# Designs tried in a protein design run: designed miniproteins, single chains, continued (4). Part 22

Each design is a single chain, and the fold is of that chain. pLDDT is the mean over its residues in the fold that is shown.

## One batch from the design tools (miniprotein)

Design m12738
Fold by ESMFold2-Fast:
Parts: structure tokens; C-alpha cells; sequence
Structure m12738 (fold): chain A 70 residues (1-70)
């Protein structure tokens, strides 16, 4: 499932407030993979990770993660 794909890429990561709730709304496996990959790039940077909590949707979360990883 889309959620399983995303969670597998973020295994062992501590997610910011609200990010987990957004992940539960993922229904597209390609978006699940993309969100998991982009968030995984922020692993080890708690300041950038915290900014993901500003997101309110899956698409916004992907965009924010890409901006923070750049």
C-alpha cells in the first residue's frame, strides 16, 4: 500500500507533529514512495525535519521536503 511504501523508507525516523496524520491520507503508491524518499533525505537534521510540521497535505509535504533537501 501507499502508506507501507512511505513508512518503509522512513523506518526508524522520528517524525514531527502532524506529519504522521498526513501520511495516513496517502492513497497513491507513487506519492507514498516520493514522500518517503524526500523525508529520508532530511534524516539527521532535526531543524529541517521540524519544518515539515508546517505542511497540511501530502502534496505540500512533498514540496516542503524537496525545498528543505535542496
Amino acid sequence: SALEVAVKKMEGMSLPKGVGDILLTVTDEAKGEQIGEEIAKLYGDPERMAKLSESTSVDELIEKAKELAA
Scores: mean pLDDT 73

Design m12739
Fold by ESMFold2-Fast:
Formats: sequence, structure tokens, C-alpha cells
Structure m12739 (fold): chain A 80 residues (1-80)
Amino acid sequence: MEKEREELEKRIEKEIEESFERMKRAIKILELHYESETPAEFRRRLEEELGLDEEEIRRVLDNLLESGLITEAQREEALA
């Protein structure tokens, strides 16, 4: 029936939109990382441009460390 198909299509569209928003945020985080000259500047830009709190910044830095994009020293400097 048409109504059940519309609900399924809306659910799929929402999941696609949420996936695109997650990808856009990840791309923006990577752009800020490459544009920032220091870990401290990168942290400041995450707070100012993306509105991230300390917990969210810690998760971003942990993910970048796990991916090999930053060192433990850079993570500590960004969190100091």
C-alpha cells in the first residue's frame, strides 16, 4: 500500500541524510586538522566553528589518534 511505501522511503531518506551529515562533519574535522598549524589551534577551531564540547573534542582526538592522523603528543597538547 502507498502509505507503507511512503513511510519506508522517509525512513531510508532520513538514514541517508544522517549518514551525509556524519560524513560532512568528518570532512570538516579533517579540513580543520589540515588547516591548523598547532594542536591548540585545532582544538580552538573545533570549539568555535563546530561548537564541540570537551567530551566531543576528546572523542575526535581519540578517533584521529586511532586512525594515525595525530600523535599522542599532539593529542595531549590539544587537551592541555
Scores: mean pLDDT 78

Design m12740
Fold by ESMFold2-Fast:
Structure m12740 (fold): chain A 105 residues (1-105)
Amino acid sequence: IKPLTPEQLEEMAKLVKEIRERREAGDYEGAMELLEEMASSPYESIRAYAVVEGMLLISEAPEEEKRRLLERMIEILEELLSRSKDPDLKNFLQLSLEDLKRLLS
C-alpha cells in the first residue's frame, strides 16, 4: 500500500476520530456511515483503513449490534475486493472477509 501524503493522513485522522467518537457515544449506525464514506475514498490506503476501523467497531460493539454490523462490513469488504487490483490488498481483504463470515456463521 502506497504511503499517504500529510494532507491525506490529516483527512483520514479526522474521519477516524469522528468514527471513534460516534462509537463511544453508542452511535454504531453513524459510525458505520462514516466507515462507508472512508471505504468510498479514491485513495486505496484510506479504503484499507476503513477495514481496520470496521473490525475494531465490530469487536467493541454490544452483542445485539454485532450481527447487523458484520453483515454491513461484509458488504463493504466485497465491494472493496471487486474494486482492488493490488494483490497484497486483495489478500488482506479476502482474509478479513473470511474472518467476518466465520463470525457470522
Scores: mean pLDDT 79

Design m12741
Fold by ESMFold2-Fast:
Structure m12741 (fold): chain A 95 residues (1-95)
Amino acid sequence: MVKISGVPEKVEVGELITFTAKNESGKDGNLEVELLKDGKVIARAIVPNVKPGDEVTFVARAVEPGTYTVKARLLDENGNVLAEGEEAKFEVVPA
């Protein structure tokens, strides 16, 4: 699987969110991380050639109040899912 760590439960607008995604799948692949707001994908990042045991750190700024979900998965070169990841939810509140 892909393991997500470091996502807070709640942050204020303007704060930085730092989290990590670790490839615990035992497979090499392209790590996809999606940010969803209210169930809609608003951002996507792909990190190529992530090996088993590799950890990737992501930094984002909280810019708008709402309920957010971070989803990670491992993909092959054709976009097929090699391993599913964890999902983590957080809330952004007004400062």
Scores: mean pLDDT 84

Design m12742
Fold by ESMFold2-Fast:
Structure m12742 (fold): chain A 86 residues (1-86)
Amino acid sequence: NDVSIVKSLLLSLGIDDFSDTELQTIADYLTGKKKKFSEDEEAVLKKLVSAILGYKVPPEEEGYRLTMLGIIRSSFPKIAEKLEQK
C-alpha cells in the first residue's frame, strides 16, 4: 500500500505522470526497501528527482533520498513518518 501513499503525495505536489509500476519503484526507493535498481528503474528515479528538485542527479545517492523525505516531511508529516521507519 506504499504505492497509494506515494501516488497521493506526488499528486499533492502536482505530479501525476508516473505509472503504477513506476510508483512501486519510487515507493521501494523512498522506504529503503530496495537499494539496487535496474537502468530502467534508475531512469524513473531520475525523473522523480528532476520533478521534485528541478535538476537531474544520481537518485541512488542517500542525500537525494533524504532531501525528498525532507520535502515529504514538510508537506505530509504523517506520510514522512511512515516512509522514514525503514
Scores: mean pLDDT 65

Design m12743
Fold by ESMFold2-Fast:
Structure m12743 (fold): chain A 85 residues (1-85)
Amino acid sequence: MEAEKLRKELTPKELAEKFKEYYELALKGDKEAAEKMEILAKALEPTIEKLAAESSTEEKELSEEEQAILEILEFLRPAAEAALA
């Protein structure tokens, strides 16, 4: 799958930054960007699961990179709700 290839070629931070870029384009009505955003989300899934587990640890503060990934997930929530309506 394309998501597996992206995980090998790009860092989690680069994946998150591209995901945010395509999310913004998808909000403007770019359907191709929406498809790429889904592929990038699948590539980020292992990182998101790890961050969720680490954020539950009271002694560990999330890095700037990890916080940026979580902020991108919050941007997805309104788009997902709009698609469901």
Scores: mean pLDDT 66

Design m12744
Fold by ESMFold2-Fast:
Structure m12744 (fold): chain A 77 residues (1-77)
Amino acid sequence: IKEEAIAAGLSEEEAEEIEKNKEEVYKELKPLLGEEAAKKIAELFAKAELAELKGEPQEVVEKLIEEAAKIGKEAAK
């Protein structure tokens, strides 16, 4: 993620912020959904944030968030 963000023209600070946000999402979701689901969801949210900052189409960001939501619903059962 950090390497991808820097390669996309984001600053080192922006890349670190994405990594930090990913860690916080994982930490918040782990007790609710379990380690595996929390890790996958955190990764997808980080990719969605990177895509948005890169100026990717809204549809790309939405699909990543939808995939994260699907994993969350499945894990919450």
Scores: mean pLDDT 77

Design m12745
Fold by ESMFold2-Fast:
Structure m12745 (fold): chain A 60 residues (1-60)
Amino acid sequence: SALEEEIRARLEAALAAFDGDARAARQMVLKSYAPENMPEEFRDRAEEVYELVRRLAAEL
């Protein structure tokens, strides 16, 4: 899905930004989708989106 592609791209960009530090990359991307930072377009399904991010982040 477009959302999965966006999350994967953000994880890859974060991994590059932290020089391969998967833990730092995961923390940054998970924080971006935390309830207080969740994009408005996803707020009505925030829990579903956050679980998707958690699943994809675990694949790093």
Scores: mean pLDDT 82

Design m12746
Fold by ESMFold2-Fast:
Structure m12746 (fold): chain A 83 residues (1-83)
Amino acid sequence: LVEEIKEGIEKAFKAAVEAAKKGDPAKVAEELLKQAEEAKEWIKKNLPKEVAEKAVEEIERLTKKTLEEIKKIAEEQGKESAV
């Protein structure tokens, strides 16, 4: 179960990185954070504490890694407006 959740999230994160390269990295990062938060909340409510804790930790780790990749993409694209 934890491994299946991890694999599914990894696939989603790869798709997010690809979407960020083709479009708006900020929007992709916002959507990723929203989905990760919803997934963590569902896990905490529906799984045993030990399983939930490990699954949440994996989600947080993968989310952080993916956000750093998206941030690099945003830096490469540059910021058009500062206001």
Scores: mean pLDDT 73

Design m12747
Fold by ESMFold2-Fast:
Order: structure tokens, then C-alpha cells, then sequence
Structure m12747 (fold): chain A 67 residues (1-67)
């Protein structure tokens, strides 16, 4: 849980700045941080799934807007 919290805090700060530039950047950064970060395999797997889902949703939304 602490590892997850630390990663979330890091992502939060990066998200705040990335959101100012491009919200899509957050999804990629979160994925890389969680995947490469130190944490239990279960925690990493869960977060990777969440990050991928968020990225997929963002991509779908962007595609729909450009459709």
C-alpha cells in the first residue's frame, strides 16, 4: 500500500503538470512509472491494468472527437 501511495503521489504531481500541457501524457507516464516502479507484482499488475484502461479510454475519447 505504501508503495502504491508513493507512486500515486508521484503520478499526482506529474499529472498536475502534464494536465496543463497534455492530459494524455499522464496516462503514459503513469503506465511507465507503475510498470518500472518497485512494488509487489500484484500491485503492479493491478495498476498496469488501470493505466492501460485509462489510456484506452483517453484514446477512444480522442478518436471519437476526431471522428
Amino acid sequence: MEELREAEERVKKLTEEANKTAPVTYHELAGEIFAGGAGDEAVVAAFRAAAERHRAEAEELARALEA
Scores: mean pLDDT 56

Design m12748
Fold by ESMFold2-Fast:
Structure m12748 (fold): chain A 75 residues (1-75)
Amino acid sequence: MSVEDQSLVVRSAKLGREVAEELGASPDEQAYSAGEAGRVALENRDLPEEEVLRLSREKARETAEKLLKGELKIP
């Protein structure tokens, strides 16, 4: 993985954590949502940075909302 790809994954994970925190997620739920955001960034690294960050934010929000509703369990 390039330095640029690593930076994008890290920024996406931080963005995902912030989104989950704003929704009132617990620290564990924030970490899980950040991980899902980073995973989406890694899987979509061939897309423009703006698009990757948008997808990562959407995935973090979806993940955090499902965790808060009890529809998803942290492994």
Scores: mean pLDDT 80

Design m12749
Fold by ESMFold2-Fast:
Structure m12749 (fold): chain A 96 residues (1-96)
Amino acid sequence: EIKVTLSAPPSVPAGGTVTVTCTVSSDQSGDYRVFWYRQAPDGSREAVGSGTVSAGQSVTVTVSNLKAGHTYLYSCEAVAPDGSTAWSQGIKTKVV
């Protein structure tokens, strides 16, 4: 089973950047493709980055152009070497 966890700060200043860390845990060794998404309150989802990570490791994306007063929901999808996929729980970051 693939476990995907996200870590990000709960708040960031307007005009700054947020670093979102994705950790992939799996019994299957090898390289996982990771895709980060940002979700708006209307449910629309925008791709904000992609990367590759080995099982048991972490990979980060840095997102800029944050607007004051917005709360962004980040999620990531990990794709295993065999094509199996898993999604993280969403994590919210508020722009202050």
Scores: mean pLDDT 80

Design m12750
Fold by ESMFold2-Fast:
Structure m12750 (fold): chain A 77 residues (1-77)
Amino acid sequence: MSLSELKSEAGKLFSEALKADPSSELTKEAGKVYDALSVLEQKAPSGEVEKAISILQDIAENSSDPAVQELAKQALE
């Protein structure tokens, strides 16, 4: 899956999570994945890319939601 497709999926998940519970951990994690994917897509400075990768790694390892975890794992491939 392309970074653009992953970002679209993360955005949809974030939107649905916001409608259900804007304060949930899922909403926070989906938002972080979306922002990280935006950084990777834009060829941002290396420091911003490193932060984005760190966020994706944390979510890929520690997220309780399989959908958010899968999006983060796919972004790191």
Scores: mean pLDDT 79

Design m12751
Fold by ESMFold2-Fast:
Structure m12751 (fold): chain A 100 residues (1-100)
Amino acid sequence: MTPEQLEASTYIGRYLEALGRSLDDEQRRELAKVIEELEYDPVKIAKWLKKQGYSKEEIVGVLVAVAFTTGDWEGTEKALREVVGEEEAERIIDALRTLR
């Protein structure tokens, strides 16, 4: 792993850890079912999570996990911008590009 990849992995890992701390096994199963029902659409997933009261960090964690599963980077970039705003979304996207 390059130093740049390690830094990007650590940055993205914060969002995945935030999600992991917040969810029990039942909540993870329900979330997986909803993601499938929303056809892995990152914009629809982000809107649903926001309505349920998930934090911005938790929503980013879910969107990152879905993007690595589907390869829908364009939809994920759009959803990230709507959740955290352009500046923070650009930082997340740059880190994700380093890890691809």
Scores: mean pLDDT 79

Design m12752
Fold by ESMFold2-Fast:
Formats: structure tokens, C-alpha cells, sequence
Structure m12752 (fold): chain A 112 residues (1-112)
């Protein structure tokens, strides 16, 4: 689950980057946050929520720092990877579910 979440986060970032659109990059970052939140709710654990919040903050920070679609896409990819690592380090199913949700949300947001 955690590795799959990280992979999907990277995929969402790549889709946003390929689009060259700030709107698509923003949707990828929003999907990352929404998917992580949904994964946390499904697991019933606040740890999942914290992982989702961290990933969203990373995506927003990177986008803000660069002010570009590339920055938002990189933020989404790094957020997904970071969520996956934190889930693995925590050793909890809740963290893994949140990371998977975040990654899926990023891909779905970028695709829409």
C-alpha cells in the first residue's frame, strides 16, 4: 500500500508536468490532499490524516516556491513519496491506506 501510494503520487506529478498546465498541477495537488483525507477516514485513524496533511503541505509549498505547474507537479510527486515513506516507517495499515488514497487522488486530479 505505501509503495503503491508513492508510485501513484509520482505518476500524478508526471501527468501534471506533461500537461504544462497550472490548473492540472493544482488539481493533482488537490487530489493528493482529498485522496489522503478519504484514505484516513476509511482507516479511522488520525495518523492517516496527519500523513495526508503533510503531503498536501509539501505539494503546496513546492508549488508556491516555484510558482509554476512544474513546481506543483514536483510537490505532488514528492508528497506522495513522503507519505509512502512515513507510512512504511510507522508500520501501520492506517498510514498505508492514507498514502494509497493520496497517490490515487493525485492521479485522478491530474487526469480530470
Amino acid sequence: MAEEGARLGLEGGELAKASGSAEVARRAAEGLALGGGEGSERSGNSLGGQLADGSAATAAGMGSASGTAEGAALGAALGGLAAGRMAKDSGTESGGIAALGAGRGAVEGAAE
Scores: mean pLDDT 59

Design m12753
Fold by ESMFold2-Fast:
Structure m12753 (fold): chain A 90 residues (1-90)
Amino acid sequence: MMGSEHLYAKRLQEIIAEAERLRAQIDAAALPADVAAEITELLDRAIELAQQAIDLMARGDVPRDELESLIKEAERLLREAEELLRRALA
């Protein structure tokens, strides 16, 4: 249990940190407004889901399936945002 909780906390912190780093890249890049908005919406949703997972962990007595679903969805959105940003910068 403790090991899995540590790994979940680490993954959630990495999701938030990476989302903020990608947001900074968007701010620094001269992207079209529509492209910047699309990527930012994905990053904002990834952060929202990560924060929801952190909140559930803090409350305790949380179903593992729910926690894992939130983390996996946040990671999926983050990967989608990274791919769109790479394409926009190419």
Scores: mean pLDDT 81

Design m12754
Fold by ESMFold2-Fast:
Structure m12754 (fold): chain A 83 residues (1-83)
Amino acid sequence: MEEELERAERLLPELAAEAGLLPLYEEARAQGLSVEEILARLTLALAEEERKRPDAEIGEAGERAVERAREILRRVEEERRRR
C-alpha cells in the first residue's frame, strides 16, 4: 500500500493535468487534504465530466470507482466532523 500511495502522490498532478482537473488538485492540496481524499475527488470530477458528454457511458468499473470514491469522502468527512 505505501508504494501505491507514493506512486499516486507522484502521479496525481500529471493525472489531474491530463484530465483537465489540475485546479481541483491544486486547491485540494492547498487545503492539506490526504492523497486518498484528493484521488476520490478527482475520480468523482472525472465521472461528472464523462456524464456531460452526449455519448457518455460509465462502465461497471467506472461505477465501482465512483462508489468507492464517495465512500472514502464520506469517511473522511465524518472523521473531520467527529473531531
Scores: mean pLDDT 69

Design m12755
Fold by ESMFold2-Fast:
Structure m12755 (fold): chain A 71 residues (1-71)
Amino acid sequence: SKEEEEKKKKMREKFEEQLAQLEALGFTELAEKLRRNLELVEETREGLELSEEEVAELEAQLRAAEAQLAA
């Protein structure tokens, strides 16, 4: 589906943007995790193996780091 491919592309761009922010803030370990997951998404681009729910879980990891920084 064209729409599924677009969603994955947008998620990738979002992750890259957030990853750069995390690296700047010093959350290196979480940034490494997101980077690794982003690379997995890229490799499985030909087939949509990861569900939208799993992609959302990766974003939840990022939100957790932001919450810790704000605390």
Scores: mean pLDDT 64

Design m12756
Fold by ESMFold2-Fast:
Structure m12756 (fold): chain A 70 residues (1-70)
Amino acid sequence: SSRTQAQRQALADRRKAFEDEIKTLKELAEVYAQIDPEKASEYRKKIEELKEQHRKELFDTFNEILKRYN
């Protein structure tokens, strides 16, 4: 159905956006490591924060699904 297709597309878009953001932050951290080590450290911290946020969102979504079926 169009609704299921839209939901699948939204999830795919969210995943791609997350992966693209992490890739960009990694590249920025590498560039700034030679110019501004403090800023490079900030980008590395942001990567870890985004990964943790993403894991939490996936875990919360998974638990909400389980809650509906159990």
Scores: mean pLDDT 79

Design m12757
Fold by ESMFold2-Fast:
Formats: sequence, structure tokens, C-alpha cells
Structure m12757 (fold): chain A 95 residues (1-95)
Amino acid sequence: ASMKKEKEKIEEEIKKILKPLLEDPTDENAKKALEKLSELLKKTKPEEYEKYKKTIELLVENEDYFSAIRLLAGILLDDKITLEQIKRRIEKLEK
């Protein structure tokens, strides 16, 4: 498939993964979305998964599940704006 079709497929998968969380924004649904997005990232961009693993763990330890989800989605979609916003959030969590 073309790069455009691959990106559209990833966007559709992310939307499906996030649907339960968008309908009911609970920590349980956030954790399920994180697990599914992490598996999708590991499958599609394994090097990026390894690179950001520690950052995702830091966000989860701070119960910042929504920022962890946005980070995973931003990496999957190559969303530079989302990645910059999450970087600033991480800087606030660092001691």
C-alpha cells in the first residue's frame, strides 16, 4: 500500500483502540488503550517503541495515562505537534 493508505489504516486502528476510552474515560479503559497502542507501535515501529518505552513508563507511573496515550498515537502518526506537547509535559514530570 502507499504511504497515505498505511497512515489511514493506522489512524483507523488508533480510533478503534481509543473508542472505549472516548466513550468512558476511566483509568481501566486508558490502561487497555495504552496496552493496545503499545502493541501496535511495537508491531509497526519497533525501534520507536524501544526508544520511548522509558518515557511511557514514566508517564504511567505518574498516572498520566492520557499523555502516554497521546505520545503513543503521536509516534504512530508522526504528529510532531503532539510529540512536542508531550515533551513539555515530560519536562514538568522530571525532577
Scores: mean pLDDT 75

Design m12758
Fold by ESMFold2-Fast:
Structure m12758 (fold): chain A 68 residues (1-68)
Amino acid sequence: MEAEIRRLQAEIMRLLDSLSPEARARAEALIQELGREAHARYGPNLSDEQELELLRRMLEAVREIAAA
């Protein structure tokens, strides 16, 4: 679980670093929105499984921005 979380975090960061400043700002805003929604549903502490699901959604969102 921890290794998968780290892998997803690393891939998200790598993609963010490849974006233009405008695209990165948009991606970061979307990441913040997804995180806020997850914490609203699950509370202040996410389980590893909930964090993994959140990171997968974040990665998908960043990939869509990177592909545009």
Scores: mean pLDDT 84

Design m12759
Fold by ESMFold2-Fast:
Structure m12759 (fold): chain A 92 residues (1-92)
Amino acid sequence: GPLEAGPDFDPSPENVELAKQIVEEAAKEFVEEMDRRRGGEAAELARRFIEMAINGEQVDVSKLTDEELKLLRELQDKVTRLILEKVREHLA
């Protein structure tokens, strides 16, 4: 399994649900930001990247345009940051 799901990770239903909620909140915030800043096409692309990640599908970066690659990088950075913020809030 992933290293993050090692012996220090509690796979209880409560922790699984919390992790899912944090990821869904981060993803939703990113899609809303893209819609606000760049419109529906960017929001739809962000939703597709999120769906691919949830389904465990690998994004082939060699097939992306520079604009799509930039959006993927923004998604990865933003979602990581939001997850860290949400985790910090739950630990405080």
Scores: mean pLDDT 71

Design m12760
Fold by ESMFold2-Fast:
Structure m12760 (fold): chain A 78 residues (1-78)
Amino acid sequence: MEPSFEEKLERVRELVEEAERMVDEGAPKEEIVKVIEEALKLIQEMGQKDIDKTLSRLPELQELEERLRAVVERLKEM
């Protein structure tokens, strides 16, 4: 298996967890937005470069995207 895909998937998961933690801790919006943007960029790159692996891991990626969307919604209410 290509290490680049698994490395990106793990990084997205870590970025999502970091963004959630930052919101809970009241970190500056600008810093949280940067983490969200990095995670979204990686998800987009995986979809463009590794379509077969993206499809096989689609439920996990959708869950991570939903979690990022929840973080964005919380930021809009702050």
Scores: mean pLDDT 80

Design m12761
Fold by ESMFold2-Fast:
Structure m12761 (fold): chain A 62 residues (1-62)
Amino acid sequence: SAARRAALAELARTVSRADLIRAAHELQDNELLRLAMSLPETEATEPVPLAEVVARLAALRK
């Protein structure tokens, strides 16, 4: 949905696209994976633990 895409784009401010893709795979959510892959290269430079990214993405499923 557009709301999930917007929320994912906001999360991408602090989490790299690669970490978002990794977390979408962990959640086995193909829609989140496609949304993450459609994001432009993120400016986030600090790695975020996978568990943290998964928790943030899981919140977007509600």
Scores: mean pLDDT 71

Design m12762
Fold by ESMFold2-Fast:
Structure m12762 (fold): chain A 73 residues (1-73)
Amino acid sequence: MHYIIPLAGAEDIYEELEKFAKEKLPEPDKSDMSKAKGVLIRGRSKEELLEKLEEYIKTKENLQVPIFVQLLP
């Protein structure tokens, strides 16, 4: 199961984002995934997206998956 859904511009960095999420997040229940509203994280660089993803994981007790990730132009 995938934690990260890459949106426009994030496809090239998807493998790093997915690996990071798999290392930091517990395995999601498939039933929870079907009801998840998702969370959107946007950044202008791979480094910014990884930083925001790490902050989201650290600060939220109830993490929502999937996480949509968009690299801005």
Scores: mean pLDDT 66

Design m12763
Fold by ESMFold2-Fast:
Structure m12763 (fold): chain A 70 residues (1-70)
Amino acid sequence: MSEVEKLAKEAEELIKEAVEVLKKLPEDERKKYMKELHKLWGEFLEAYNNKDVKKMKEVLEKMKKLLEEA
């Protein structure tokens, strides 16, 4: 499995975990975090399409930090 594929799987698992975390938040906070997560997911997909492993790692780290603040 390539590094790109490993990062993609990690991102998929993180998104699944994010959905579970966000379900427990008040609606206003959930909407805020969902918008940020959606934006970061778009950035991740662009990096994935470009096979930019460094960018994928940076975006994934931002996603993790966003969830830690939730």
Scores: mean pLDDT 81

Design m12764
Fold by ESMFold2-Fast:
Structure m12764 (fold): chain A 73 residues (1-73)
Amino acid sequence: MSPLERLLELLDALKKSGLTGRNRFRIESLVGDTLHVVLDTAQPEAVRERLREEITRLAREVGLSVEFSEAEL
């Protein structure tokens, strides 16, 4: 499975978990098996923390590592 195919599976899993839409984040890059995710600073800290936990868990299930940064989206 290519890294891009793993990313698409991750995006589908995130959508099914209800983490997309209202919980704002952006996929910045995929370098090898490492995904860089930008979290929206407009979201409460508790929501950003939950997003880090869930995105990391789901990414691990498809064989991706995740690094996070924060920005206003």
Scores: mean pLDDT 77

Design m12765
Fold by ESMFold2-Fast:
Structure m12765 (fold): chain A 59 residues (1-59)
Amino acid sequence: SHADEAGALGRAVAEGRLSPAEAGRRLVELGLITEQEAAAVRDAESAVDLAVRGVARHG
Protein backbone atom coordinates (compact mmCIF):
# COMPACT_ATOMS: atom_id res chain seq x y z
CA SER A 1 0.00 0.00 0.00
CA HIS A 2 2.87 2.42 0.72
CA ALA A 3 4.10 2.12 -2.88
CA ASP A 4 0.60 2.99 -4.14
CA GLU A 5 0.42 5.96 -1.75
CA ALA A 6 3.86 7.16 -2.89
CA GLY A 7 2.79 6.85 -6.54
CA ALA A 8 -0.35 8.90 -5.82
CA LEU A 9 1.75 11.63 -4.16
CA GLY A 10 4.12 11.71 -7.16
CA ARG A 11 1.21 12.04 -9.59
CA ALA A 12 -0.30 14.86 -7.48
CA VAL A 13 3.01 16.78 -7.66
CA ALA A 14 3.25 16.21 -11.44
CA GLU A 15 -0.32 17.52 -11.87
CA GLY A 16 0.39 20.62 -9.75
CA ARG A 17 -2.15 19.57 -7.08
CA LEU A 18 0.55 19.16 -4.41
CA SER A 19 3.91 20.86 -3.83
CA PRO A 20 7.09 18.74 -3.70
CA ALA A 21 7.61 20.00 -0.13
CA GLU A 22 4.14 18.80 0.96
CA ALA A 23 4.69 15.43 -0.73
CA GLY A 24 8.01 15.08 1.14
CA ARG A 25 6.31 15.90 4.44
CA ARG A 26 3.67 13.21 3.83
CA LEU A 27 6.35 10.64 2.95
CA VAL A 28 8.08 11.40 6.29
CA GLU A 29 4.72 10.99 8.09
CA LEU A 30 4.31 7.58 6.40
CA GLY A 31 7.78 6.62 7.69
CA LEU A 32 9.13 6.07 4.19
CA ILE A 33 11.87 8.74 4.14
CA THR A 34 13.79 10.91 6.61
CA GLU A 35 13.32 14.66 7.08
CA GLN A 36 16.75 15.17 5.46
CA GLU A 37 15.66 13.16 2.40
CA ALA A 38 12.40 15.15 2.26
CA ALA A 39 14.44 18.36 1.89
CA ALA A 40 15.81 16.91 -1.39
CA VAL A 41 12.32 16.33 -2.88
CA ARG A 42 11.99 18.85 -5.71
CA ASP A 43 9.73 17.05 -8.22
CA ALA A 44 7.48 14.01 -8.70
CA GLU A 45 10.34 11.75 -9.81
CA SER A 46 12.46 12.41 -6.70
CA ALA A 47 9.41 11.95 -4.45
CA VAL A 48 8.56 8.56 -6.00
CA ASP A 49 12.20 7.39 -6.02
CA LEU A 50 12.71 8.17 -2.32
CA ALA A 51 9.39 6.53 -1.39
CA VAL A 52 10.31 3.32 -3.26
CA ARG A 53 13.65 3.20 -1.41
CA GLY A 54 11.84 3.80 1.89
CA VAL A 55 9.38 0.96 1.26
CA ALA A 56 12.32 -1.35 0.45
CA ARG A 57 13.99 -0.46 3.79
CA HIS A 58 10.87 -0.93 5.93
CA GLY A 59 9.06 -3.77 4.12
Scores: mean pLDDT 71

Design m12766
Fold by ESMFold2-Fast:
Structure m12766 (fold): chain A 52 residues (1-52)
Amino acid sequence: PIVTEEQLQYTRDNFEKVTAELTERARELLASDDPLDRGVGEVALAVVKASS
């Protein structure tokens, strides 16, 4: 699909906000006693870091 310049700019701005929210959620999951929740948190954080 073709992406317009406006969509690209909006996507970048939206990614910044979503990245911050995902980081917050990942931190909560990483504080969990459940190894599965911690694993999900690590994956989410890794995706955020890879996007930076």
Scores: mean pLDDT 74

Design m12767
Fold by ESMFold2-Fast:
Structure m12767 (fold): chain A 70 residues (1-70)
Amino acid sequence: MLPSVDLSAVLEETGLTPEQAGLILAALTGDLSEERALALLEAAGVSRERFRRAKELIEAAIAAAKAAGV
């Protein structure tokens, strides 16, 4: 099980909505394919580069939460 992850900092830095960040998180957890998440985000006007940046930040947030034992 993944720990609870606070995405607030990711949303602030990337300008994504909570729903858009949730799509990237779902792709990282295997609940959604990365291609499907990217397609939905591109339809919402999010660029591939912005998707990549947000994915990196969310992965870092998950790693930090695991390291903190939360």
Scores: mean pLDDT 75

Design m12768
Fold by ESMFold2-Fast:
Structure m12768 (fold): chain A 98 residues (1-98)
Amino acid sequence: MDEEIQQLRALLDAVQSQLDLAEALVKQMQKSKDPDVREKLWQQVLATMAAIDQQADQLIAMKSRVKEQFLSDPELKSKYEQNETRYSLLHMRIKLWN
């Protein structure tokens, strides 16, 4: 149980780092007027989003195993909800741009 909570925290940190990277790449793409540079950055954004999706599947599985402990930890719950909000906003932003 305690090790699974630590793994959940580590995955949340990893997702946050990937979201930070994806947001930085989108910002770079918006500043670039070169279509070749924008295409390369776009492929990096897609790869980063795919990595987040894979990590999200692992988070859902871990959250299910430690559900009661997760629900009783306001810091873990807040971080999970913040990451979900950031991912949703980023995904909508990317979709509207295509």
Scores: mean pLDDT 80

Design m12769
Fold by ESMFold2-Fast:
Structure m12769 (fold): chain A 61 residues (1-61)
Amino acid sequence: MANPVTVEVVAVDAAARTVTLRITNNGDETVTLTIAGDAFAEPVTVTVAAGGTATVTLRLA
């Protein structure tokens, strides 16, 4: 099966050390995602409605 959630990099701000992501939920239910890792200063939790999109900005470590 194809993944129900798509994540796309929309913008990178090298001076501010931020990355802006667009998250698209192609599924039929609301999803909650936690984005974390060594590249990021802190975890970010995003909720995306069924068939919806969300934009989130992450700080780089």
Scores: mean pLDDT 78

Design m12770
Fold by ESMFold2-Fast:
Structure m12770 (fold): chain A 75 residues (1-75)
Amino acid sequence: SPLDELLQQLTSLVEETRQRIEAGTLSGAEWEESLRTLSRLVQELVDLGASPEQLEQVGQLLLSLLGLRDERERS
C-alpha cells in the first residue's frame, strides 16, 4: 500500500541518517535537509491516514535520531 511504502521510505531514511551521524559524515546542512525530508514524509503519513500506532512508532524513531544527534553535539 502507499502507506506501507511511505513507512518503509521513512524508516530507511532514519536508518541512513543514523549511520551517517554515527560515522561523523553528516554535515549541518545535510542534517537540516534530512529533517525537512522527514517532516514532509510525516505529513504525508498523516494525510494518508496513518494509525495512531504507526505515528507513535515513527515518533519513537525520530526521537531516537534527535537524541543521537544531540549526544554527538555535546561530545
Scores: mean pLDDT 85

Design m12771
Fold by ESMFold2-Fast:
Structure m12771 (fold): chain A 111 residues (1-111)
Amino acid sequence: SVEKEIAEKLKEFEVELEVVLESGLEVDMVLRKGEQVTLVELKSPGTSSDAILASIAALHFYVPKEWEKVLAAYKGQLSQEIIDYAESLGIKVIEAENVDELVKKLKELMS
């Protein structure tokens, strides 16, 4: 899976895949570095705007406020309206065409 390839490239972080949070929300990845926690939700090409917006809302309401939240579009582009909505809720957006680009952008975010 793409998540597994990302995890193999983030060896400096404690990486958990397919995580069920205390809220019951299922998320793709949780990255830990010391006391810092970053949640990454991956969106595949062809995911509908409604599904992406629902995921953004779920990340805002069901993830701890102190956690960094990242919406990562893998091999897809998000509309500016979706990006603006995510950022308005404190969710950072990454767009990447391959695993190496995604890993680079995640590391820059978690530095």
Scores: mean pLDDT 85

Design m12772
Fold by ESMFold2-Fast:
Structure m12772 (fold): chain A 82 residues (1-82)
Amino acid sequence: MSLAELREKFKELAKTVSPEKLGELIEKETGVPVEVKSQEEVEDELGKALSEYAQKKKLTPDEAEELKKKVLEKIVAEMESL
C-alpha cells in the first residue's frame, strides 16, 4: 500500500477506536507523546508524531515517507486487531 492508502485506511478505522486508544497506539509506535482530545484531532496528532519521528532520524523526504509508511502499517494492523 502507498502512504496515502494507509492514511485513508487509518481514517476509516479511527472512526471505531476511542481518541485515547488512538493516542496510545501512535505514542507506542513513534515514541512521541500525543494527547488526542477528539476524533478530529487524531489525524493532526498522527501527522505531527510521524513528522517528529522522521526528523529525529534526520532522513531525506523519500526515506521519511518509507519510515512513516512502515510505522503507519503497524498502527493500522493493531487497530484491525481491536
Scores: mean pLDDT 76

